# Designs tried in a protein design run: designed miniproteins, single chains. Part 65

Each design is a single chain, and the fold is of that chain. pLDDT is the mean over its residues in the fold that is shown.

## One batch from the design tools (miniprotein)

Design m2231
Fold by ESMFold2-Fast:
Structure m2231 (fold): chain A 99 residues (1-99)
Amino acid sequence: SMLAQQAIGLLNQLAQETNPQKIQQITDQIQAIVKKTKNPKDLEAILNAIIELAEQTTNRVQLQQLLKIAQTIMNVTEDHKLILKAIGAILRIIGKLLE
């Protein structure tokens, strides 16, 4: 999906960004894509990219925005497996924020 590819591209940009204002701007673009994405497979691809980035980063602002995007995926999807996967991602990100 073009939407999933765009969201993953923006997540890769977010991974390289340390400026909080730019991180927020990239996050807002990802959020807009997630809210328009109805295909569970596309949402799972985006969530997998979030999980991978969350494992690689210690940047608090990036982790907070990844948490926000994962919460949005959980709220917009009706897929039970994807909801459970999003909960797992959220708990892992919270764990990193408490370090």
Scores: mean pLDDT 89

Design m2232
Fold by ESMFold2-Fast:
Structure m2232 (fold): chain A 74 residues (1-74)
Amino acid sequence: MKSTEERVKEILEEKAKEFPESVSEEEKRQIMESLLKVTKDFVEKEGLSAEQAEHLARSMIDSIIEDLKKEEAE
């Protein structure tokens, strides 16, 4: 079975495809690493379930993607 970390990483990688083309690979990597770290910290400290961790990761990355798309659209 996939670990919570692996499932979160897969969600973030899938969502990273939605990043605007203007976002550099370095910026994508930094965002992904930060979100993965934050989600792991919440799982360890708060005892989040895999479902809760996935929901948190999706919420955070979706918010970032929407903000970046708005900047690209001017």
Scores: mean pLDDT 77

Design m2233
Fold by ESMFold2-Fast:
Structure m2233 (fold): chain A 108 residues (1-108)
Amino acid sequence: DDLRERIRRLAEEFKKRIIDIIEKYAPSLTEDIKKYLDKEFERLGERIDRAESPEEMLREVENTLTNIYLYIRLQTSLENPKETDKVVNAIEEEILRFLREVRALVES
């Protein structure tokens, strides 16, 4: 329960930071990315509720963040190719931070 609650809080902080990045570099994508993130994190919530171990929860987080990375990279490449590297690098930093925090909780 504590790990699930911490993952949910990390997801909300992550969503906010991703939206701030998108609004800065690809503002036309903001509503689409918001809807996509909400859907992906709703699915993550269901999957971590069904997870039988902390290791399974980590795997579900990794899968969710990979899907988000690939989607944002594709959308920004199509909409604003000049800013894609800036968006991708900023998103990657936020993904690595989220994963590092979840891994620390799983290994504790």
Scores: mean pLDDT 87

Design m2234
Fold by ESMFold2-Fast:
Structure m2234 (fold): chain A 69 residues (1-69)
Amino acid sequence: AVELAERAARAVRAGDAETALALLRELQRKDPSLADLFLHELRELVEDPNAPEVARRAAAEVIAAVEAE
């Protein structure tokens, strides 16, 4: 499960919201608690002025997709 979270974090940093969302879905199935922690970290990333814009945009897209469920 940790490996899925690490892969999802890398996808977010690369601006790949689609891959990050797919990995988050898998993480939600295997470890819901770790998925909740990952979502919390994405919300913090969106609010971080020192984070790259590409990563913040990807994080926002993933959060929006999850909340639209």
Scores: mean pLDDT 81

Design m2235
Fold by ESMFold2-Fast:
Structure m2235 (fold): chain A 73 residues (1-73)
Amino acid sequence: MDVEKAVENVEKGVELAEKEKDPLGRLSLAGSARWSAEELLKDPRLTEEQRERARKAAERAKKLVEEARKQLG
């Protein structure tokens, strides 16, 4: 897999989760993006710039998961 494409895909996943208005839908999208970003961070092929982008995506996704869970109870 192209690691640059993988980084772009997790960033786009986070953006989709941020735009989702339904809390359950947002939880699903943000959860998937978080898992993908965390798995990507285990890849030793990432450049420093790609690793920083993946780390920021993981943090954004984590916050969205926490916010969605609070809305769902």
Scores: mean pLDDT 85

Design m2236
Fold by ESMFold2-Fast:
Structure m2236 (fold): chain A 79 residues (1-79)
Amino acid sequence: SLEEKVKELEKKINELTYQLAQATSLEDFDKLVEQINKLYDEAIKLYKELGDEERVQRLEADRKAFEPMIENWRKELEK
């Protein structure tokens, strides 16, 4: 079901975010950020198909809230 698909996408976002926090190279970090953004896009699309505007808004807010954290983590990996 679409509900099962979106739950798996959210689970994958959490797994990749955990890996992002442990990344030791800019190359790995940037690849993980790209993958996380793609999963957010897919999850948002599926929630829109389900008509769940509240979950769409929450995912968009979560992604926006994570932007400064991602920027700070990336800077820490720079020499």
Scores: mean pLDDT 84

Design m2237
Fold by ESMFold2-Fast:
Structure m2237 (fold): chain A 75 residues (1-75)
Amino acid sequence: MIDEKEVALSLMRMALSVLKIMEKNTEKPTEEDVKDAEELLRLSKELAEKVGWSPEMEEIIREMEEIVKRLKEKL
């Protein structure tokens, strides 16, 4: 039986990786880049809520929130 939480964790880790790549490769983010990053964070939070939060999910979301905050501070 496939654990839906394990699948969700894998998807959330992919989203975090996308945000890390965005931050590393974007010296000056646009408002559109920030909106895309906020949307990835929102969708990841909704996924965690749907499958049930775990400590690992909370850590991933915290890291994603920190990246989004840093991107917004560069506007």
Scores: mean pLDDT 83

Design m2238
Fold by ESMFold2-Fast:
Structure m2238 (fold): chain A 86 residues (1-86)
Amino acid sequence: DIAKKILIEAAKSEGLEPIEVEFPADATASEVVKAMEQIYEETGKVAIPNTPENKAVQEFYQQVILETIKKEEAEKLKKEHEEKKA
């Protein structure tokens, strides 16, 4: 849920529209990636997986959370430097 919100905000910040899509619970990682790429190619929108039972989708969301934490830590350090400047 949190990772999905992060993806939606990231897509909007890049000027892209997010669209929620459901995948079969047994879909493989390659099938999920291909479907997301196809949606982007056809609509210009960023596909947000909405299938918590799918292992590939769960792994994808875990990676998104980890990368977001790293990005927020970097932004926090940058903000602390900016506050010292002012």
Scores: mean pLDDT 69

Design m2239
Fold by ESMFold2-Fast:
Structure m2239 (fold): chain A 62 residues (1-62)
Amino acid sequence: MLATVSKVDGSVERVEVDSLEELKEWVKKIKAKDGDIVILTDEDGSVRIYIVKDGELVELPH
């Protein structure tokens, strides 16, 4: 899975992760801030969008 983080300061980070748990740990490691947007592309090409709120990933409806 490919994750892209669009930060509120305008910077962008990308990482490959094997699971949602790995993504959550990575988001904590990079000290993502409230309002940062995380775009996750699954192996099937499905896209999920999350917002960082209170240090947690909250999935946005599509």
Scores: mean pLDDT 79

Design m2240
Fold by ESMFold2-Fast:
Structure m2240 (fold): chain A 66 residues (1-66)
Amino acid sequence: SDEEKYQKALKLKKEGDEAFNAGDYSTAIDRYGEASDIFEELGDHDEANASAVQALKAAVNLVHPK
């Protein structure tokens, strides 16, 4: 159902946030990317774009760590 997909996307977004905060940028990219895809499937373009931006931020940190 759309409700189950939405809950999965929220869980993936949370897992992405947790991975990002732990410095696990590879996992953050994967989780945010999956969340973005699900939000796009549901037509939630704002959340999809927000998740995609977080994945991009994680990717920048992965290739150019401080």
Scores: mean pLDDT 87

Design m2241
Fold by ESMFold2-Fast:
Structure m2241 (fold): chain A 90 residues (1-90)
Amino acid sequence: SNAEIAELQAETDRELELRRKLVELMKKAGYSPEEISRTILLIEDPSKEEEVNALIKKAEQEGLTEIADVMKELYKLGKERRERAAERRA
């Protein structure tokens, strides 16, 4: 269905938009390119939930609330997308 394809594309575009936003916010906050890359890899890894939660808490403790919020949203969207993919295979 064209509607289902459009929904999947919108989900992908939203994740890419948030990823770009996270990179720009982290650059502005003074994170190194290495730290930014490591953060994105952790967020995209379904086995790293505890490590992602630790990064979010650290950002919140440092007063980087917007960065913490974007990390939460990206992780949530990635998790929901993976769960939807698993349901489609069943």
Scores: mean pLDDT 82

Design m2242
Fold by ESMFold2-Fast:
Structure m2242 (fold): chain A 69 residues (1-69)
Amino acid sequence: MPKVESEEEVREAAEKLREEAKSLPPFAAAVANYAADQALEAARKGDLEGAQRALEATPTLVAIFAESA
């Protein structure tokens, strides 16, 4: 995951995550969409580190659950 340093970068990463979620099983898609929403909310509050943590945790969880589908 590339480091996010602005709200714009968080928005782009969240959009890519939502696009990827369209191709995932329902549970993995829900996790990806939830993390995208959390990252955007953190960025709106000025918490770019919180936004980055939300985005970074998601690929690991999605990979685990996508492998089970």
Scores: mean pLDDT 72

Design m2243
Fold by ESMFold2-Fast:
Structure m2243 (fold): chain A 66 residues (1-66)
Amino acid sequence: SEEEAAAEIAKRTGLSFDEARVLLEMARQLLDAGLTPEEAAEKLHQAFPSLTLEEARYIVELAEKL
């Protein structure tokens, strides 16, 4: 579920649950727009520089499973 995915992101990244939900939703929107998983991860990292590229890839991976 989106709630479970957001909780896992929050635990792994140290972000709040609400911030994790926003990032997960953005990842879904980027994938829905036709970006590849790697392109979506790069866009998340650029938009949120405090988020590492590895963390961004993890968020995108969870979004793909929804």
Scores: mean pLDDT 85

Design m2244
Fold by ESMFold2-Fast:
Structure m2244 (fold): chain A 66 residues (1-66)
Amino acid sequence: SAAEEAELQARHAAIDATVSDPEERQKLKRELEIAHRVRRRAEELGLDPSQAVDLYREELEKEENG
C-alpha cells in the first residue's frame, strides 16, 4: 500500500540521515528490504504476526550466513 511504501521510504531517509557509512547504509536498507518482502509474503499466506517474525528471523539468518 502507499502507506507501507511511505513508511519504508521514511526508514530509508532516517538511515541516510543517521548513518554516515555508505556500506552500512546499504546493509541496513537490504535488511529493511528483506523485512518488507517477508511481511508481504506473510500477508499473502495469512500468517499471524508471530509466524511472520519467525519467518523474518530465518531470512535474516540466511542473509547473514549466506
Scores: mean pLDDT 76

Design m2245
Fold by ESMFold2-Fast:
Order: structure tokens, then sequence, then C-alpha cells
Structure m2245 (fold): chain A 90 residues (1-90)
């Protein structure tokens, strides 16, 4: 468990600067708003069945899809790995 947490923290730190740069783009904010609405609708349906790690994983999956649509495939891969680790921790 400690090794999984350390890896997730490492990936999160690596993703911080690329994510900030991504959020500065207006088209990315539009994609994020659309995808966030979809995720929020699904979470509202299953809210009490999800622990914090599963909610975190869903959010990082959302960000990965936004990053991929914006052409940031490396960031998308990092975010998907973070989601996978979060599910393994839950």
Amino acid sequence: RAALLARLEELARAAEEPLRALYERPEVREILARKQAEVNAELAKNKEKLDDWRRGAAFWELLAEVAAEAGHDELAATLREMARLALELG
C-alpha cells in the first residue's frame, strides 16, 4: 500500500504543471465542463456506493479524456495510471 501511495504522489507531482498549462486553454475548459457534467451525473446516481479512491479515479479518468482530446497523450497516460493506482488502493 505504501509503495502505491508513493507512486501516486510521484505521478501527481509530475502532472501538476502540465495540468495547470492545460487549464489555461479555453477549449480545454469547455471540454472539461462537458465531461465533468457527465461524471457528476453518474456520481450522483451512485454517490453512496463509491469510496474516496473510486471518486478520485473517476475524476482522473475524466482529466485523462480531456487531456487526450486536447492532444496531450503523455499527460492522459499519466492520469490514467493515477486512476488505476487509486482503484487498487480502494
Scores: mean pLDDT 71

Design m2246
Fold by ESMFold2-Fast:
Structure m2246 (fold): chain A 72 residues (1-72)
Amino acid sequence: GELTELAEQVIKNVERGDLESALLSASVSLSISKQNPDKYGKKTVELAEKLTQNAADGKKEEAIRTAEELKK
């Protein structure tokens, strides 16, 4: 799904050291999850918020871990 593809983009960009592109993909996943609360729910929004924060803070390992959770 859309969030799975965005989470995969975050992981690939973090692994390449492209934190700017990782943050962009994370921010898009947050926007999509917030705009579709009936589809994704509160837990998915919280995961996307955490992913966006970890990417913004440069926390590579936490960003990858959170993206893997968002893929489920």
Scores: mean pLDDT 84

Design m2247
Fold by ESMFold2-Fast:
Structure m2247 (fold): chain A 60 residues (1-60)
Amino acid sequence: SDATLRALAERYGLPLEAVRELARLIAEGRATHQAVEALAERYGVSTEALEKAGVELVLS
């Protein structure tokens, strides 16, 4: 849900749009390490933070 994406963005210090794109990659089965790294570079955030948020999205 949008509320879940916002909560993850706040918890990991990520832009909401980065978390939304991550959720889309996961839903499409395209959340490879390389895709997450490219997303991190685009938004100027850490790959580790996106990976942690991604694990929580998969487990939600």
Scores: mean pLDDT 84

Design m2248
Fold by ESMFold2-Fast:
Structure m2248 (fold): chain A 111 residues (1-111)
Amino acid sequence: MTQAENDNLRNMAEYIKAIIDGLKEAGLIDEETAEKIKKKIDELLAKALAGDPEAKRELVEITSLIGGEIVAGEKGGGKEFTIEVPVPPGFKPVGSRKLTDEGIEKIKSLA
């Protein structure tokens, strides 16, 4: 696996975990659900970095699912939450996002 591919996988996992933390802070998911999802993402990242193609595909699919649900929430008056995405030094990570009740339930199903 190339360094660029490994960096992309790490960035996807960090983005998902930032969204999960934002949902927890907004009270949209509970702490136990958030910890289960983040643990699953960490396990998928570890397997993907070890060269498991199924883990890599699942991590990409989860990233795509979450992105699509955020787009749907922003169009339709979803519930607001804030995410902090890892960014280069000197940048302040700030982002407001929205998810519908259906989108939140789909994300909770990852636990």
Scores: mean pLDDT 76

Design m2249
Fold by ESMFold2-Fast:
Order: C-alpha cells, then structure tokens, then sequence
Structure m2249 (fold): chain A 85 residues (1-85)
C-alpha cells in the first residue's frame, strides 16, 4: 500500500540520520582516544585530563543516541503493526 511505502521511507530517513549521528560520535571518540594516547606518550598530564573529559562527554552522547535509535525502532515496529493488523 502507499501508506506502508511512505511509512518505510519516513523511518528509513530517521534511522539513517540517527545512525549517521552515532557514526560521527564514534569518529570523535576515536580522535579523542588518539589524543589521549599521544598525551600519555608525551607525559602531558593536562592533555590526558582533557582527552579523558572529551571521551566521557562523547560516551554520554553515544549512549543517548543509542537510546534515541532504539526509540525510533520501537515506534517504527508499532506503526508497521498498526498498518498490517
């Protein structure tokens, strides 16, 4: 049905956007981890502390983004069930 097609397209876009945001956060975490390793090798205590704080903030962002993705998947499941019932 046309309604089912539109529903699939809507949630595909929302899920794709959520996944892209998660991938960007993971990339930033990888970059922060590299800075952390470089600071450790250099004996840069301030750089170590800054990179740890960055990773902590990015981890919290990542967890929130995963929770938002899970919510989107559950909403999509409910909408599909409504159309197919």
Amino acid sequence: SEEFRRLLEEYQRKIDEAIKNIEETLKKMQEAWKRYQEALAAGDEEGVAKAREEMSKLWKEYVKQIEELNKLIEEFKREVDRLLS
Scores: mean pLDDT 90

Design m2250
Fold by ESMFold2-Fast:
Structure m2250 (fold): chain A 71 residues (1-71)
Amino acid sequence: MKELAERIIKRAEEVIREAEEADLPEEVRRDIIDDAEAAIELAKEAIETGNATKLAAAAILLVGAEFLLEL
């Protein structure tokens, strides 16, 4: 679990960086960053509590943020 959560955090941090550098509308950039930051927090909580549901939620938010980044 911890290894997967740490990978989610690292990728979410990359997504935030990519969103900050991308020429995106402010609303889209904010949505990407908000989702990625939420994924980081849920992944951190999953490490602390061992809660697989929080880990799954983090992964879903990260996938959503990555999808928005491609639009």
Scores: mean pLDDT 84

Design m2251
Fold by ESMFold2-Fast:
Structure m2251 (fold): chain A 55 residues (1-55)
Amino acid sequence: SMAELQKKKEIVRETLRRLAPKASDENIDAAVQMIMSNPELLESALKTAEQIKKL
């Protein structure tokens, strides 16, 4: 659903911001678009988000 895609997009954005705290919003948004366009990258990003939340 659209709501599920939006939730994944927010998780990816939050994860990228934690990995690159000084990156511009423009660069974060570009990376989010790239990751959301590639199912393998999206899966990797979601796994990374889970690992970061345990730290």
Scores: mean pLDDT 83

Design m2252
Fold by ESMFold2-Fast:
Structure m2252 (fold): chain A 104 residues (1-104)
Amino acid sequence: NEFEEPVARVLVLLGVDEKKAKEAAKELLKYLEEGNLKEIPKILKKYGVPEEMIKPASSVLYIFFQETKTKEEAEELAKKLENGEIPDALNEEDKELILKKLKK
């Protein structure tokens, strides 16, 4: 799946262990393709994202999948997140939590 690599990169930024990020990305993409959006928070918790980060991380992933339609768009958004550029569609509270984690 061409989205596995950029999604795995985003998951590492959100607190998933780098060694498990590809597995987590594959599982998330399966549920997203099935329309099972309710599974996203559960998968993030399963792969070790801290409780306080589950909501902001889920919001980032919802925006990621809504805004990216090609592999190139997914890679571009992952690169922006790696550079600390958080999507404007995220609310201010969730944006601050993500930025604080990225600067840690």
Scores: mean pLDDT 77

Design m2253
Fold by ESMFold2-Fast:
Parts: C-alpha cells; sequence; structure tokens
Structure m2253 (fold): chain A 66 residues (1-66)
C-alpha cells in the first residue's frame, strides 16, 4: 500500500496529476481498477490537505500583521 502510494506520488510529480491515467496507475502499481482508484483518491486527498495547510499558515501570518 505505502509503496503503491509512493509510485502514484512519483507519477503525479513526473507528469502532473492531470496527465496521469487510471490505467498508468494500475500498470505501475499492479493494483486492480478499484484499488488503483482508491489509491489515487488517497494521494489527491493528501495533496489537497498539504496545500490547505500551507494556505492556512500563510493566511494566519498575514492576519497577524493586520
Amino acid sequence: REEALEIIEELFKKKGMKNVTLEEVMKATGQSKKEARELILEVVAREIRRIGDQIDEELAKRKALA
């Protein structure tokens, strides 16, 4: 699972999330369509959380100056 998530993260880094297909993930990880879909959602959720946390930190710093 962790190795499969790392493979998907590398694919997103190399090609960009928009250009990574479900079929590429299935082939790279050896997972079924259902598992590959769940893993993609997990990686996307982690990336969204990371971006949200960075935005929250930046906004908190800016509000502290107001």
Scores: mean pLDDT 73

Design m2254
Fold by ESMFold2-Fast:
Structure m2254 (fold): chain A 82 residues (1-82)
Amino acid sequence: DPEVEEILAKVKKVLDKLRKVVGDEKLSIEEYIDLAKENNLSEEDIFILRQVRDLFKLAGEDVNKKYTTEELFEKVKKILSK
């Protein structure tokens, strides 16, 4: 699905930027949103993280659960798979 691939590419790009700041630390999606704001990521990058949060809520996932950037990306991939 081209729309899924586009969303995943945007999520990956934002998470790769955050990984440069936190390395392998485990943070919740809200903590990643706060970190993005603190590190002056673009409004578009922050919007993408908010879309990930909304996706987790729609999927019935625990938004307070903590993930590394790599684990968070794999979780997004699983939710977006049919």
Scores: mean pLDDT 86

Design m2255
Fold by ESMFold2-Fast:
Structure m2255 (fold): chain A 81 residues (1-81)
Amino acid sequence: NELAAEYYLQLGRKYMKEGKIDEAIKWYEKAVEYAEKVDPYSPATARAYRGLAEAFEKQGKTDEAEKWRKKYDEVLEKMKA
């Protein structure tokens, strides 16, 4: 649900600050899973996609980061419609 997605987003941010990028990715992936099930075009889903993109970028996985940034941009456009 939305509360679970927000909790997982907070965990992802915590591990990003600690430099534990692999853990951050794990929790951001859970945030994406739960946010998408509630509403694929919500602010929570957008934040989860952005977090995952930033985590993959720090891990050096540029192609994965680009994929999630594109999804983030698509959610923002859908939210304006």
Scores: mean pLDDT 84

Design m2256
Fold by ESMFold2-Fast:
Structure m2256 (fold): chain A 91 residues (1-91)
Amino acid sequence: ENLLKLFEEALEVEPVFDEALAAAEAAGELSPERAAALRELAEKVIEAAKEVEKAKKTLDEKGVEEKLKEVEKELLEKLRELQARLEAARA
């Protein structure tokens, strides 16, 4: 339930997220590598939210639960990937 609401909220903030990142990058508060990683993470969260919305329309409650576990795993994998990329960029 709470994860579903979080995904719905993510869809609402997506239009202003790129604008905020661009402003921080222009101000020198974010490196290009960090800004790119945050954009990729936002895109993955939005994709996950869209997949969950589709599942809610086409699957039963058990199918939605399984989809939530799947997208959570994918998001965690993406987070680890981005963390590794940022660490490599600092070296």
Scores: mean pLDDT 71

Design m2257
Fold by ESMFold2-Fast:
Structure m2257 (fold): chain A 93 residues (1-93)
Amino acid sequence: KAIGVDMKNQTLLVGNLMGRVSSNVFRRSFVTGLQIFAQTGNPQDSVDHMRRLSADTPSYSRRKSIDMSVDFFVGMVDNGVTRDQVIDFLNSI
């Protein structure tokens, strides 16, 4: 889910969200989405992978965590987060 529209601090915002999220399923799914986006530059590749992961997940709570990571990833990209900012974020964790 989108946290805000502050494009200037998106990498810091992502770091803050990750620190507050207790779900390791969310973090793992989100980081995988970021890695795919860093490699391909196409946000749809990340979304497609994460949606397949969600579909293959029988646990409601785990699926909801994955779906939340997709919503947040889409919101992040829609707010203008660049591939370079994603690479910088991945190097910070």
Scores: mean pLDDT 73

Design m2258
Fold by ESMFold2-Fast:
Structure m2258 (fold): chain A 68 residues (1-68)
Amino acid sequence: SHMEEVMKKYNEMQDLKVKKEKEGKKLSKEELEEYLNAHLELHILVNGMNEKEKENAKKEVEKILKEY
């Protein structure tokens, strides 16, 4: 199901972040983008978002990535 795919991706990205932290490393920019998008998809699934909220969230992800 879509829920299982979203949860799986979120858990994979969380595991990656924890592994990197244990190694004294930070996520790459590409890995951070995947992490942020997985978190956003989970938030949409649990709480919902209208189209304007989704557009604004995508812009915030892009802003975070620019500063990383």
Scores: mean pLDDT 85

Design m2259
Fold by ESMFold2-Fast:
Structure m2259 (fold): chain A 69 residues (1-69)
Amino acid sequence: MIDLSKLTSDAAAIQALLDAAGLPRSAFPLVLEALREAMEEFGLPVSTPFSELPQEVWERAIELLRERA
């Protein structure tokens, strides 16, 4: 089960994205870049807590990550 309190940390959010995208931990640096780009596209500050991100931002980050990995 997903612990929402863990999704507020960068490491936990990145791990969730890696798992959702089916990517290895070697893609970890690309995840942060993709997530920040998705947040910027939606007009959200990059400091926004990951637990507050709408599903569309997560889906866009996964899409960007798959295109680059």
Scores: mean pLDDT 66

Design m2260
Fold by ESMFold2-Fast:
Structure m2260 (fold): chain A 91 residues (1-91)
Amino acid sequence: AEPSEVGLKGGEAAIKGGLNGMKGESREAISTGTAAAIAGAGAVFLAEHRPESLSEENAKKGYKLGKEGYNSKDPLEAGKLGLLGATYTNS
């Protein structure tokens, strides 16, 4: 897969995990989910404009983590997984 494609998927998954976190009732879940969505948007930006700065391996790991966040039943875990996924995608 191309770095741009994997980075885009990783960033989008992190945004979805973050949005799932923002559905939580706690301030911690909402704050963490918001941070994940912002970091995920940054990953999408890098994938679109600077794909050569992304690691395909880290972006794949980020995608897996973000997808786990998106599918989480716990909003706080969703936000944490989304944020971790964005961090790996941006590494």
Scores: mean pLDDT 83

Design m2261
Fold by ESMFold2-Fast:
Structure m2261 (fold): chain A 75 residues (1-75)
Amino acid sequence: NDKQSQQLVDKGVQYDEQGDYEKASQYYEQAAQLSSHDPKKQQILSLTAQGYRALAEGNWEEARELGVKVEELIT
């Protein structure tokens, strides 16, 4: 549900603040899976998870491209 999805996002933010991008990606991916009822939210969370995975792998170009896609969906 939305509350559980938000709790997973909060965990992802905590791991991002610690520089643990791999775990941040995992929590955002789980949040996306719980957001199937909201396609736009699911897409934003899924792209955010992919961005963190790219950061964990040192793929800065991919992370930047994914960030732009997230910004387009929010606006």
Scores: mean pLDDT 86

Design m2262
Fold by ESMFold2-Fast:
Structure m2262 (fold): chain A 83 residues (1-83)
Amino acid sequence: SEEELLDILSPKAAELFKKLMKDGKLSAEEAAEVLSEQFSIPRETALALVEDYLKKKGKDTLTAEEFIEFLQKNYVSLLQQRS
């Protein structure tokens, strides 16, 4: 759920998520901005991870539930790329 995701995110990442998630969906670029804020990783690195996930799903946007699934599957990788 959106509330579950907001509990996981830092206050700054949560505010960015709320700002960008206007129609129940995030673009790859918008999801990358949230991930970059949350994990302090380069935006380009975050974007590549999101685009790989979306390509495997055959989609171009993420719902809140899909973003949670992405985080669960990629959490360790995101931490390892942390600056």
Scores: mean pLDDT 79

Design m2263
Fold by ESMFold2-Fast:
Structure m2263 (fold): chain A 90 residues (1-90)
Amino acid sequence: EREEVIELYEEALERLAEEAKEGDEKAKEVIEEIKKYIAQAAELYQAGKPKEEIIEELNKAIELLAEYMKLPEEEVERIKKLVEKEVAEA
C-alpha cells in the first residue's frame, strides 16, 4: 500500500492542531490556510488535473508550514522534492 502525499500533510496538520490547542493563535491561522491549499490539491488530484497544478497547491501548503515551523531552507527543498516525486509517480 502506498500512502498519498495529501495524507502525509493531513498528519502534519494534526500536529499543528495540537499546538493551536495550547493557545497558539498563529497556528490556527496557518492551519486554516494550509487546509485550503491541501483541499484544493485533493480536488485537482481527484479531477485528474496536471501534476504540476497539484504540486503548486501542495508547495503553497509546504511553504506556510515551513514558515510557521521555522524549517531550514534545505529541509523545505527536500520536502518539495519528495512531494514532486510522489505526485509524479502517482
Scores: mean pLDDT 71

Design m2264
Fold by ESMFold2-Fast:
Order: structure tokens, then sequence, then C-alpha cells
Structure m2264 (fold): chain A 88 residues (1-88)
């Protein structure tokens, strides 16, 4: 890979992480509608099933660290899974 390709991949990973953690924050705060909206927007921007799955991983991790309820975590997983299917 070229240096540019490596940095582009790193930027996509950082974007997935930022979107995931922000969705987790909204979900932990009980703002599930905003969490879903952000996941949908992020999936459109990321554009690949692999990057959306990566975002899902960061969202679940962030939610667990923030002390989100099992129901809030399940909501994030379902919203992300729906977007993974949409971008396939």
Amino acid sequence: MSREEVFEEAERVFDAMKYGFKAAQYAADGNLEEARRLIEEAARRLGSPEDVELMKGFAVLGARLAGATPEQIAFLEKAADEEVERVR
C-alpha cells in the first residue's frame, strides 16, 4: 500500500471509532433516536459493511464503558446490523 492508502484507511478507522463512540454516548444518555440517526448517517459516509461493523464494535464498547443498559446496547447492535445489511 502507498502511504496515502495507509492514511486513508487509518482515517476510515478513526471515523468509525468516532461515530461509534458518539452513538454510544447518545444511547447511554437515553437518546436512542439521535443514536440511530447518527448510525444511519455514519453508515452512509463509511459506505462498506466492514467499516460499519467496525463502528458497531466501537459503539458497543463505548456503551459498555459508559454503563449503558442491556436494552440500550441491544438497540445500538440492531441499528448497526440494519445498516450493515443496507450497505451490502
Scores: mean pLDDT 84

Design m2265
Fold by ESMFold2-Fast:
Structure m2265 (fold): chain A 79 residues (1-79)
Amino acid sequence: EKKKEALLAESYATAFEVAALRGNPDAAIQAAKEASKHPVLADVAREFLEEIQKDPSRFKEVAERGAKAFRELAEKLKK
């Protein structure tokens, strides 16, 4: 159901926000890997996972953008 997929997207948005706030790049990488296992989230998750792995020094910026992308996806899935 679309509602369950929206909740998943919101959960991963929160995980990225928490990782960014706590300065924990490993948490952001793990959240992206887990999100990539869900077909509806996979494309967004892989994009941000690749950005974080390519340049971990930018992880906070990338995680914040990822959180916004997952929240936008959640809103789309609720419609």
Scores: mean pLDDT 81

Design m2266
Fold by ESMFold2-Fast:
Parts: structure tokens; sequence; C-alpha cells
Structure m2266 (fold): chain A 78 residues (1-78)
């Protein structure tokens, strides 16, 4: 599975994993390494991770879209 998202600075990140959960976990880790994320943003990322675990139909495209929405909101706050 492949997850692609854009960080608040405009850098695009693409991450691959064996499944959507693995790819999403790696994507969240890369975002944390690049930026000191607010607790609210961390909570939203953890929520999406939880959804990917319990909703097996959730695609990497949908996960990428959700991550990009979070990044867009974070960019507005910065």
Amino acid sequence: AKVTFTLPDGTTVTVEGEDVVEALRKAIEKAREAFELPDETEGLMDLILGLAVVVPELTSEEVSKLLNRIMERLREEL
C-alpha cells in the first residue's frame, strides 16, 4: 500500500508498506520527524490509524486524502 501526503512546508512525502496500516504508520512517523506536531494533530493522526485498523475497506487513497486534510489544517494554524 502507498500513502502520499504534503507536509505544511509543501514537501510531498510518499511511503510504502505491506498494508494500509503499515504505510500510514510510517507516514505519521515521517510527519513527526519533520515537524513538532500539536497534540490535536497527533490525536487526529492516531484516530485515522485506528480507523484503518478497524475498517478493512479503507483504501490508501482515502487515507492519503485524510492525511492531506490534516496537513492543510495544520498549515492554516502555522
Scores: mean pLDDT 76

